# Designed miniproteins, single chains, continued (2), part 89

Each design is a single chain, and the fold is of that chain. pLDDT is the mean over its residues in the fold that is shown.

## One batch from the design tools (miniprotein)

Design m7085
Fold by ESMFold2-Fast:
Structure m7085 (fold): chain A 78 residues (1-78)
Amino acid sequence: MKVVQARQIIAEASRQIREVESPEKADTASNLMGSALHYFEEGDVKSALEYLDKAAKSVNKKGAEIVKKAKEKIEELA
């Protein structure tokens, strides 16, 4: 199920970001990635990827790499 896989990808990325970011920035990125997951579940892949790009810009370099890997996996599911 693509939605279950997407949810796991986003959950793992959110977990990894909490290890490299402050709680405040990790929460902001998790909220943006949550929006990406919502759009993906609705079939709006373009908006999902745009929200992942916003999440990557909201975090430091290590967090951005985590989001980029999640984005690649989400694109592969689409």
Scores: mean pLDDT 85

Design m7086
Fold by ESMFold2-Fast:
Structure m7086 (fold): chain A 55 residues (1-55)
Amino acid sequence: DDDLIKELGKKKAEELGVTEKDAVNAVKEQVEAVSEDTGQTKATILDKGLKELSD
């Protein structure tokens, strides 16, 4: 999960023009919140996020 969070964070940082550290922290917080609210696994949420940003 940490590797996926770091990869998604890096891609979001590049897309949004923010620091990788800030993006990674935001991704961690968002994934936890969405997982708790929707009951989806962190892996599913991260996979969806990476797919959206991969292309």
Scores: mean pLDDT 73

Design m7087
Fold by ESMFold2-Fast:
Structure m7087 (fold): chain A 73 residues (1-73)
Amino acid sequence: NDLIDRANRVKDEGDRLSKDYPDLKDTATEAINLANKSIEYAKKGDIKKAQEYLDKATDLLGDANGRVRERES
């Protein structure tokens, strides 16, 4: 299941980010929550909603990673 696999990767990345950068924990937690909603909709067969939540989770995680790069560069 491609959507669920992608959402689980977002959750894993968010968890790692929150552990390495505690000040980004709230943003990482929000991304994880959006990924969880994507999984819930995918399991219900609402693929459009699942994709929408996955896209939001991926964008939010990308923004958090951008903040890390700005600090380290």
Scores: mean pLDDT 82

Design m7088
Fold by ESMFold2-Fast:
Structure m7088 (fold): chain A 90 residues (1-90)
Amino acid sequence: MDILEALKEYMENPTSPEARLKLGEALYQAGNYKAAAIYFESAPESAEGWVLAGKAYLDLGEKDKAIEYFEKARQLGNKEEADKVIEEVK
């Protein structure tokens, strides 16, 4: 089960953006979208993290916040995936 391994990596290196993103993804797969978004937001230089945070907020029903985060990911360089999800939700 992915969440225990991701949590272990986070506890060993809590300042690592990669460990935070992995924990966020494990939480997202477990359906804990709010907690997942918090960990994705804690890696603000990751374009992929902002896309994943936006997807989590879509699952929470917060469409406006999701679009804001997809636009942030687009600005950081993940234009292809961000453009696709922004167009899909508008």
Scores: mean pLDDT 76

Design m7089
Fold by ESMFold2-Fast:
Structure m7089 (fold): chain A 108 residues (1-108)
Amino acid sequence: MEEVKRLVEEAKRKLEEAEESVERAEETARYLAENREKLSPFERGLLIAEVRNGVREAEEAVREALENAKKALELDPSTKPFYEEVKAKAAEIERRVREVLALVEEVE
């Protein structure tokens, strides 16, 4: 039970980290799109790198959230609803990541 609780807590923490990382990437990508004409090529390059770093951080956090949720499910099948919720949220974050990367590719 204590191990399962620890894994669930870690999965929640990682899911929150992924949400924060993708939100920051979305904000930077929107700023880049809205201000493209005002930004130098050097400034655009820095912002694109920042967005790509945020995406990588979000993808890593999602992977870790899914791993911890899966381990919790293996130890305690009653955590299946939580695992399904983490999977659904991970899929939404992955969709948002794709939208952010498409926007960056347009301005690169």
Scores: mean pLDDT 87

Design m7090
Fold by ESMFold2-Fast:
Structure m7090 (fold): chain A 67 residues (1-67)
Amino acid sequence: MHPVVEAEAERLIARLKADTVSSEKAKVLDIQSFRIFWEPFIGKEYADELAKRIAEELGLDPEKVLP
């Protein structure tokens, strides 16, 4: 468990939920950027799972946030 990354994921979810202006594609790119940034620190498996969880929480297709 990575409490700093979990907190940053919750912040991203809150920000994207409040965003009524950005396209679905822009939100997917933000989640992909989050995954890519954290992958070296938390590992690919956890980064991919966290990105999927963020996408699902936002009602987005979880497969679109993966590589």
Scores: mean pLDDT 81

Design m7091
Fold by ESMFold2-Fast:
Structure m7091 (fold): chain A 90 residues (1-90)
Amino acid sequence: SSQAVLDQFRQQAQAALEEFKKQLAEAVKNKDKAAFEQAITNIQQQLQALYDQASAQVDASYQSQLEQIVKEIHQQALELAKEAYKELFE
């Protein structure tokens, strides 16, 4: 069902955010700006791949709900990146 696809997308995206958070924490600990940039690239690619898979499987009537979840996930990723950037670059 489209609802199951949305639930799976949310779970997979949250797991990706948790790994992103760990990668950012390690980059900050090591003062590794290259690792920070790599983490940003990785999360962008992962979230895009997850979106493409979910979008292909949901009914058109569920597309707006998928887009709301995507916006929520992007806001979480942005806040994580912003905090790490502040600590790493000051």
Scores: mean pLDDT 89

Design m7092
Fold by ESMFold2-Fast:
Structure m7092 (fold): chain A 83 residues (1-83)
Amino acid sequence: SARELLTEALKRGEEEGKVTETIGGAIRGMGDGIQAALQGKGEQQAEDGLRQAQQLWEEGGSSSDVAHHAGEAIAAEGMLKAK
């Protein structure tokens, strides 16, 4: 799930001394996810964000980039649930 990918990205960031950058990525992604949901694109952003986070994680992408896309998915899904 996106929440699991964010947790793994934060753990990687901690091990690499990049916790601040990883948290920053997550916060920016969550902001983007909220905006997408408010524009009626929440479902698309939740799916695309999760897919991108999974791909980046598998390809050894940065913890910050994984956290950004995981954050997009988490926030977009959260907004869709808060009807």
Scores: mean pLDDT 84

Design m7093
Fold by ESMFold2-Fast:
Structure m7093 (fold): chain A 91 residues (1-91)
Amino acid sequence: SLRERARELLERAREALRRRDEETLLETLGELEALMTELILRGEFTPEQARVLIRAGATFGVNEIAASLGLPVDLAAAEEALEEVERVLEA
């Protein structure tokens, strides 16, 4: 199921964050953003839940752009966004 895949990616992102493995974190956040977009387009979420996930996805995308430019990744913002994603997936 796509929701199980999203939970697996969420746990992988959290583990990468704990290890400060930015390469694995950014790759996993990209995969999670793509999967969240697919779930939203399939109508799996309410409009309010979709808004939360879109905001989280924007945080992931900004961090990926920052890394590509050699700028610091905002790990705290990524962690907060992952917590919001988890709340939506558990609802």
Scores: mean pLDDT 85

Design m7094
Fold by ESMFold2-Fast:
Structure m7094 (fold): chain A 79 residues (1-79)
Amino acid sequence: GMSAAEKEALKKEQEEIVALVNELVKKGVLTPEEGDRLATWLITRGIGLEELKTLEPEDLLDVLSREKAEAVIEAARKR
């Protein structure tokens, strides 16, 4: 099982993911539906902000268009 420190680190990264997704929805980059879908997809896979920064747009094509996937990864890399 995960240590308490690992669980806390993952929780913080998931909170950062939710904050990023909410910002992109507020800016009109993502629809609310696309934002909810992306957040669920990332959280279900245990992908935090640092792991998201290492992904390519192709990794998000199951939930987003290429243009929106590129915008999400660029926004993550700027945090």
Scores: mean pLDDT 81

Design m7095
Fold by ESMFold2-Fast:
Structure m7095 (fold): chain A 98 residues (1-98)
Amino acid sequence: KIEELEKAKKRIEELAERAIEALRAGDIEEALRLIDEMLRLINENSDLLDPTKANQAMALLLVAKVEAQRGDIEGAIRSIRAAKEIAIESIEESIKEL
């Protein structure tokens, strides 16, 4: 469990940073692909996370996709950062219980 959660934490941090870089570079297609990977990763680990925080992070990532598609790059970046923080917090809380 701990090793799986540590791996998920590191991957979420990596995916969020890469998505933000893609948005700043104007590569919306790559950013959307990376956001979808974050959504999949959170969903796959949802049984190990607080359900409210997992749903909140996923909702923010869906908002980020809409913002990116509309050209609201700064909004998309803020939503990705918020989703990352909530997901990481939930992972760290789960690790403490183990």
Scores: mean pLDDT 86

Design m7096
Fold by ESMFold2-Fast:
Structure m7096 (fold): chain A 94 residues (1-94)
Amino acid sequence: EIEKKLEEVLERLERAIREGDVERALEEAREGIKLILELIKQGKNELALEYLERLRELLDEGARVAREQGNEELALELEIQLGLVGIMIGVVKL
């Protein structure tokens, strides 16, 4: 169930980034983080790590697109989410 929702979220996130919809990308990224936290709570750390690494790549791309559009606020928000994902990766690898 969570894996299916995560695949759908990551697909929508990738599409939002490709279409330059950085506001949608931020919303989808936040939803992805919430779902990954549920995986971690269930002790599914290896699966959570796979999704965190995919989300990190997409967030980095999203922040780049936001900066190219001159949307400094959304770029900063996406970079904050990227930082949170980095912390979560560190925790699940421990």
Scores: mean pLDDT 89

Design m7097
Fold by ESMFold2-Fast:
Structure m7097 (fold): chain A 91 residues (1-91)
Amino acid sequence: SEILEKAEELARNLVKGTPYEPLLDDPEVRRALVALVLHEFFKLTDEQIAELLGVSVEEVREHIKRGRLLYLEIADAPKEVIEKLKAEFEK
C-alpha cells in the first residue's frame, strides 16, 4: 500500500537524527509510530488503519496511544503534558 509506505517513511523521519532512531528496529515501536502517523497525519479512522495494518481496531487504539506517548518524548514535551495523556489512558 502506497499510504502504508508513506506512513512508514514519515515514522522514520520523526526519529531520524534523534537518540530514539534505534527504537524503530523494534517492530512494535515501528507499528505504534506508523499507526500514530496514519491517524494524525493521514486522518484515517481506526477501522481503516486496522485494515491497512492487518490488526484489530482495539490493537490500533493501543498502537496510537503508545505512538503518541513516544512522539511526546521525542518532541521533548513538558512532563505535565505527558502525565496528563497517561492519566487519560488510565480512565
Scores: mean pLDDT 78

Design m7098
Fold by ESMFold2-Fast:
Structure m7098 (fold): chain A 55 residues (1-55)
Amino acid sequence: KTEELRKKFVEKLGELVRDPAKRPVALQAVGIFRKELEKDEEKGYEKALEYLESV
């Protein structure tokens, strides 16, 4: 389950990084993930993906 979330997250980040206008969005998603990583890695991916899906 965590591996599937990680794959989705990495794929979405890769797409966003291709567009310079979207890089700030990608950086914010990484920040959200890193903040939650210390507590729960799976939750970190879920929150970051929710953010990316909302933008």
Scores: mean pLDDT 76

Design m7099
Fold by ESMFold2-Fast:
Structure m7099 (fold): chain A 77 residues (1-77)
Amino acid sequence: SDILLAPNTLPEDVKFDPIDKKELKYPVRLSSGHVVELDSYQELLHHHPEPLPEDSPIEELTLEEIPDLKDPGMLLA
């Protein structure tokens, strides 16, 4: 189950979205344990409607398949 978090509850090493590399303002914790920005979460649901298993590595997020993020060229490099 995906959970919307308060930004002040994040540890210091989890300040940026691993997908778009922007500062987290509305962080969402995925069932896999990863934390992403709300906008990135909506794009993930568009391309990956099934939740990832708990403790899945970040590499299971297929970043190259999320063309609608603000900086898609950074994901395809």
Scores: mean pLDDT 56

Design m7100
Fold by ESMFold2-Fast:
Structure m7100 (fold): chain A 61 residues (1-61)
Amino acid sequence: SLSPEQQKLRRFYDILAELLEERFGLPRPKSFQELVDILDSLTPEERGELLRAASERMQAE
């Protein structure tokens, strides 16, 4: 089973995937590598905003 920290990271990735769909209309990434590739294709500003929004949504949980 996943540790609490691994579960938290998985949830963070799921939230990032939701935000990518909501804000950019992108299909959900099939793997974390695809997620990384998508994030690398964004500007630093777009990437920073997504990471911030995901962190805020996770805290609001």
Scores: mean pLDDT 77

Design m7101
Fold by ESMFold2-Fast:
Structure m7101 (fold): chain A 78 residues (1-78)
Amino acid sequence: MEKELKELEERAKEIEERRKKGEEVEASEKEIEEAERIVREYGHKEEEDIEKAKRYLLEVAEILGVSVEEAVKLMREG
């Protein structure tokens, strides 16, 4: 638990630093595809909104260290 929390905090810092440098969140092609499918299923119709939601979903999944599907569950509960 402690070790995982520290790793998650380190990962979040790395993502924030990359974001400040203007670098994009690194995600596998499979994760990107899954995020896009979920965002489209959610009812987003405009390409700009789909891209924003997809990016946000990938960021949340990366920060939490979970799958895109698990990130969607957490977001729906909030």
Scores: mean pLDDT 64

Design m7102
Fold by ESMFold2-Fast:
Parts: sequence; structure tokens; C-alpha cells
Structure m7102 (fold): chain A 60 residues (1-60)
Amino acid sequence: GTVVKEVPATAAAVQAAVAKANELEKQGKVTSYSVARPSADSPTVTLTVVGDKKAAEAAL
């Protein structure tokens, strides 16, 4: 499944979310992830994670 999460557009928040996605990928629970910021002025970035929806939602 796919999980989409909005994360504050701060270096700390984005880095923490990406680290969790990478850990799930190492466990084989996530196949891919991507990060997108809709605009330069957006207060959030969109983290999209593909794989085990339950594991991704619990970790993120």
C-alpha cells in the first residue's frame, strides 16, 4: 500500500522521517519512498512511502 504523510519543512523533521523510512526499507517492509515540497513557501513537505501500510503508519 501507499502512505502519504505531511512533515514540517524543517531539516530536523524531514531527516527524522526519512531515517524511519530508510529503516523500514532495510527491514523489507518498504520498497520505496519520496519527498516532495509543493512550493518554496510550503510549511510542510509530502513524504510518500510504498510498502507495508501498517508498518509505515506505525513508524511515521
Scores: mean pLDDT 80

Design m7103
Fold by ESMFold2-Fast:
Structure m7103 (fold): chain A 80 residues (1-80)
Amino acid sequence: MSREAAVAAATHALLEIKAAFPEATREDLLAAADTILTHLGAQGMSEEDLRAMRRELEAEIERILATPVEELRERVRAAN
C-alpha cells in the first residue's frame, strides 16, 4: 500500500468513527490514528512515511472536527 492510499484509508476510518460517535474528541481521533500508524509500522511502513502520514492525518482530523456530523455521515454513505 502506498502512503497516499494508506492516508486515504485511515482518513475514511477516522471519519467513520466520528460519524458513528459524534462525541469523539480530537484526542480520541488522534489515539485512533496512532493505533493505525502503529499497525502500519509493524507491517513494514517506513518511519519517514509514518511521520509524513501522522502530519497528514492531523490535518484530516482538523477537517473532520470542523465538519458537521450530518455531513460526515453523508460522506461515509458516498464512500461506501
Scores: mean pLDDT 83

Design m7104
Fold by ESMFold2-Fast:
Structure m7104 (fold): chain A 85 residues (1-85)
Amino acid sequence: MQQIIEQTIQQLEEYFQIQLDDQQKEQIGNLVKSGNGYSQTLIIGGKKYVLNTVLDKEKKILTLNVYEVLENGEIKKVAEFTFQL
């Protein structure tokens, strides 16, 4: 689990081209540990993002979905990261 949290943080830092702060890293760690049905909100560069996880227990796959909240309130999927557990 810790390795998947670290990989998730690294992939998000690469995608957003930033370093996440300690609070954001804790939020991502909690999101990865929670599995299905949970979401976290991140604000990066003045933009609002909603992240959620989907856990397929049979296939042992964790999927992280990244959505951008547009100015008009529409939600656009911008990234998907998949991890083998």
Scores: mean pLDDT 81

Design m7105
Fold by ESMFold2-Fast:
Structure m7105 (fold): chain A 60 residues (1-60)
Amino acid sequence: SDYVQGLLRGAEAAEKAGLPDTAAQLRQLAEQAKTSSSQEALQITQQGTELLLKAGEELK
């Protein structure tokens, strides 16, 4: 699904930025999204976005 692909792309970006823990969390969220309803997958994607925003602030 698009949700899973978005989370996996975020994980790749985090890993390339030197944030392996953030990347691992995003990959876990992607696995959860595969078995979740569309509503749950949306919530999981929002959590992933929050992780990326926080990581971006730490890189500034």
Scores: mean pLDDT 78

Design m7106
Fold by ESMFold2-Fast:
Structure m7106 (fold): chain A 70 residues (1-70)
Amino acid sequence: SAEEAVEKAVELLMEKLGLSREEAERVVRMAAQMGGVSLGDAARAIIRLLEEKPLEEARAAIESLLQLSE
């Protein structure tokens, strides 16, 4: 479900990048807004990014979104 995808993305962002829950939730919302996609689709894209890309590449992409979300 969309809720399960969002929660998994939030938990992975917290675990792998050390983000707070609030920061992780903002990243998912910003990714959805910038991509013009649903929260569930943005969450699934973030999960793939964190699981399939090198951590440093994923970190740089997510930190860029976090700066825009504040």
Scores: mean pLDDT 82

Design m7107
Fold by ESMFold2-Fast:
Structure m7107 (fold): chain A 68 residues (1-68)
Amino acid sequence: SDYERAKKWFEDVAKKTKDPEKLKEEMVRLARGLIAAGFDPETVLKAAKEVAEKFGYKDLIPEIEKAI
């Protein structure tokens, strides 16, 4: 599903990026790219939020949501 694909790609970004500011930028960039490619925005945002929370960055969620 689009949700599972998006979630995997956000997890890959979170595993590679340990700086919170850079992680936010990379997640926003990926989310915008997926939406531009035809992914449902709500599905993309849901996947991004869940990954941010899973990796201990739930404080970034409002910033990611605002930027998308």
Scores: mean pLDDT 83

Design m7108
Fold by ESMFold2-Fast:
Structure m7108 (fold): chain A 99 residues (1-99)
Amino acid sequence: NLINQAQELINNGNYNEALNILKVILESEEIPSPETIELIFKLLRAAIIIEDEELINKINELLVNSKNIDLLQTLLNKAIEMQDGNIIEEILNVLIEVL
């Protein structure tokens, strides 16, 4: 299960490997699951906390390349509900590039 593998990689701090698995999940024909949304959120939050600019840029590139407005709106709504200003800013930057 790719979602379980990505989650374990994030838990162990292997963020770049988790990002590669998330790319495969997002490139599938399946609508992103709530678990996939949670993994993206968790990965982005971790990257912001550790101040890894390269990782943040890679996550943003992945989200831009998805061109999935529904995914981006879901992530934005979740960030607003959690009152996470840093994640709100990153998702808005992605939306500006896609729109």
Scores: mean pLDDT 81

Design m7109
Fold by ESMFold2-Fast:
Structure m7109 (fold): chain A 67 residues (1-67)
Amino acid sequence: VEELTELFVRAAESAKEDVDVGIALVEMVYGIAKAEGVPDEQIREALRAAAERSTVPEVRKFLEELA
């Protein structure tokens, strides 16, 4: 969960330069986690933790909606 949270946080940080890129990277990390068989509950926990640490409103909302 900690590693996945860090990946979502790093993806969300990209939104500081380009919101669309940040969202696309979050979607990519989400897809990889699903493909690797990470349980949905752990993915949701990581998304919520990353949303708490996000400073860009649009990507924070996206992380919350994806959770």
Scores: mean pLDDT 80

Design m7110
Fold by ESMFold2-Fast:
Structure m7110 (fold): chain A 67 residues (1-67)
Amino acid sequence: SEIVEIAKEMVKLIDPDKEVEIDEEELLREAREAEPYRAQLEEELANTNNPSMRQQIQATLRMIEAA
């Protein structure tokens, strides 16, 4: 599942040694709840120079697309 892979990448960016059980249904729900904010996230991505923020926003946008 693409959304599970994206979530694993995000976790490894924060703590590469941490293994987390990922609930795909919960991720899909979170992505659907974030969908109304897609335009705001795209605007924030265009206006931020912080690499960590850019990676987090890009991952969130990818999860919205995968849902």
Scores: mean pLDDT 75

Design m7111
Fold by ESMFold2-Fast:
Structure m7111 (fold): chain A 68 residues (1-68)
Amino acid sequence: SPLKQQQLLKEAEYFEEKGKEYDRQAARLREQARRTGDKSLSFEAGILEGISALLYGVSSYLRQKAEK
């Protein structure tokens, strides 16, 4: 139904925006790691990149469900 499609798309948008937030945080940590040589920041960035990828995957799945 159109109502259920709208709900799924709104949920997909929510997860996509969360993924973008984690991507931006990871990028900042990567830049800090390059400046300081701190490998712990690179490790943290990798975790955030993984979380972002999962959130994008959830968003994609919800968009596919909205199409039927």
Scores: mean pLDDT 89

Design m7112
Fold by ESMFold2-Fast:
Structure m7112 (fold): chain A 76 residues (1-76)
Amino acid sequence: MKTKEELIEEFNKGVENAINLAKSQGMDDTAAEIEKLKEEALKKLEEAKTVEEMQRIMDEYQRKILGILTRAQHAA
């Protein structure tokens, strides 16, 4: 079972990679949208009471970020 610190670090790494990918492809608006989702997710993670709840929040936001990236790719 991962600690809260490990979960937050893993989430930050994943989101940073997504932001860098969007920026590398010139999708600045997409990168800004992902940055906003990161802020929302971190706020929810701070309020989470269990590691299971944190994992659920991370899974939700990672799915949302992937959806934004795939949508932007199809629009381009």
Scores: mean pLDDT 78

Design m7113
Fold by ESMFold2-Fast:
Structure m7113 (fold): chain A 96 residues (1-96)
Amino acid sequence: SVEELRERLREILGDLLTEEEIEEVARFLSQLSDDFLEFLVEQLEEAIENTPELRARLLLQLAAVYAKLGKLEEAQAAVDEFRRLFPDLRNVRLLR
């Protein structure tokens, strides 16, 4: 459900995203099939390697997609990499 995804996103991204952003991301991801989300994982991983100027946003997008897929260890790993590379960055916008 959207509510379960919202709680999951708050647990792993709650200090990095606003509540408004968490709500919008949860609604957006809840409309997508798991097959499409698996495809997005592959695209985001490629983009993270090849586009350093977008890496902050892409890592958090990857974490959100993994959270929707129930891959919480992978989601946490993406957040940990974000914190390592961008320790002072907060309130990132994923859909804007």
Scores: mean pLDDT 85

Design m7114
Fold by ESMFold2-Fast:
Structure m7114 (fold): chain A 69 residues (1-69)
Amino acid sequence: KPSIKEILDGLRDGIVARDHAAVRKNVNQLVDLGVPESEIGQLVDDLVANRDDPEKMEEIVEEYTKKFE
């Protein structure tokens, strides 16, 4: 199984690339790991809001990786 960090890195990359299939794949992996839908929604919203700021996107990935473990 992929790590939380690997899933969140893939989600970030999918959002940057506007690759809807990659976003869906990584969201589904978080759902399969039991991450609440509300927390996944907040993560996606935070990443989308910061799509043009790669340093902030990396910070968001690290924060949510720690939160989801």
Scores: mean pLDDT 85

Design m7115
Fold by ESMFold2-Fast:
Structure m7115 (fold): chain A 74 residues (1-74)
Amino acid sequence: SYEEQMKELDELFKKLLENVEDREKVRELLGKIQELLAAIVEANKDDPEKLAELEERVREFQEELERKKEELEE
């Protein structure tokens, strides 16, 4: 379901943020995230509200990831 897929996406985002220094793990997690994102978009392509919610969640993750990268470069 959409709710289950969104929970899985959040878990993958969290796991990636926890493992940003592990290049092999990051590649694995990015692959899983890309596959799940594609599946959610395809399943909900006619639902602009769900797509907007997904876009907002991806944006929040990107902001968290950039903040984490800046912390590591310090």
Scores: mean pLDDT 82

Design m7116
Fold by ESMFold2-Fast:
Structure m7116 (fold): chain A 87 residues (1-87)
Amino acid sequence: SATEEEIRRLEDELLRLLLRAHRLVAQKAPRSEIDAQLARVEEVIARIEELVANSDLPEETKQKWRRGIAAARAELAALRAEADRVA
């Protein structure tokens, strides 16, 4: 469906943004730059959550996407914690 294609596109964007966030944290980039990147990650996660919640997709499909979202949120939280430790 068009909704699933949009979710996949956002998932690809999310993966690229997370990869960039990991690099910034590993390189000990300025905290403001890390925070800006993490904010972009949060925005994409929120957009995916909204699309999944508002979709008419089967519940099993929604559960699959919700598991992916939960994993992305855990990764975001871990990156924030690492940024706090390195500061």
Scores: mean pLDDT 87

Design m7117
Fold by ESMFold2-Fast:
Structure m7117 (fold): chain A 96 residues (1-96)
Amino acid sequence: PVLEKLEQLLAPLPEGAKIARLIQELKLKPNTLVSIAQHLLYIDNMLAEEVPPEEIIKRIRSTISSNKTFNSNIKYLKKLAEQDPYVAELVRPFLE
């Protein structure tokens, strides 16, 4: 099931299993759900590398704007941020 794959991908995140369920509840195609999870993990990894905030914003904006799938996923990331405080912190650079 797609939920098991989402849980495996998001295991490194705080309450990754909860976030995986929230992603599944979006009721999108499995490939789209997996891409959302991968993009959250990407953002988490960039923040974990302690890149300066201004550089993180630049990299996220550059990578996001060049990737049509990630741009399409921004609306879902914002919806998830309304439901989970950790996701809200991860996507904050897009909301400022």
Scores: mean pLDDT 76

Design m7118
Fold by ESMFold2-Fast:
Structure m7118 (fold): chain A 105 residues (1-105)
Amino acid sequence: MSLKEQAIEEAKKAIEYADEAIRLLNEHPTDFEARLRAMELAGKSAKHAIQAANLALEAFPGDEEVQKAANDLITAANRVSERPDDVDALRELKKAAETLLKQLE
């Protein structure tokens, strides 16, 4: 399996976990248990996002568009790690992961 293929799979996982976290926070904004589950999913999303970004940077070390998308994704993932129940932070992580995915596909 190539570094590119691994980066794609990690980015897809980041998007899936972010989507689940966003749904839980939007559907159950006052439910403490739903918030805790969403924060766990947000943490998983951030971890997979950082893995995707690092794999993409290693696969395409001279590609400025990949470098920008990967760095934007790392920034978004760090924001989610600091505020795992912030829906806007999760949406920005999802957008950054989708941008990286488009650069890799």
Scores: mean pLDDT 89

Design m7119
Fold by ESMFold2-Fast:
Structure m7119 (fold): chain A 108 residues (1-108)
Amino acid sequence: AERAKALIERAKALRREAEELEGLAGIVLGLAKRLGAPEAAIAAAEKAIEAAKEAIKAAEEAIKLAERALENPEDEAALAEAEKLLEEAEAKLKEAEAALKEALAALK
């Protein structure tokens, strides 16, 4: 029970961070296009948006599976799958952060 609750809280926090990063990457993309930035800056900003969206999706799926594990504590498979999805969401968030950093560097 405690493990599933902790996973839900972590997944919700990660989803929020990914949503904020998607918003920031969208602003950066808009600025890059308005400033006539290099294709590399535009491509990096687009990659950041896509990775952030994948992180959001994985986090949402992790929340659903963890909630199922809360209702059926004997379903260890659901909890394990939720943990795997959270790890995938964390990896995608890091990819989005790296891509945003590249976009900002390419704007110089």
Scores: mean pLDDT 87

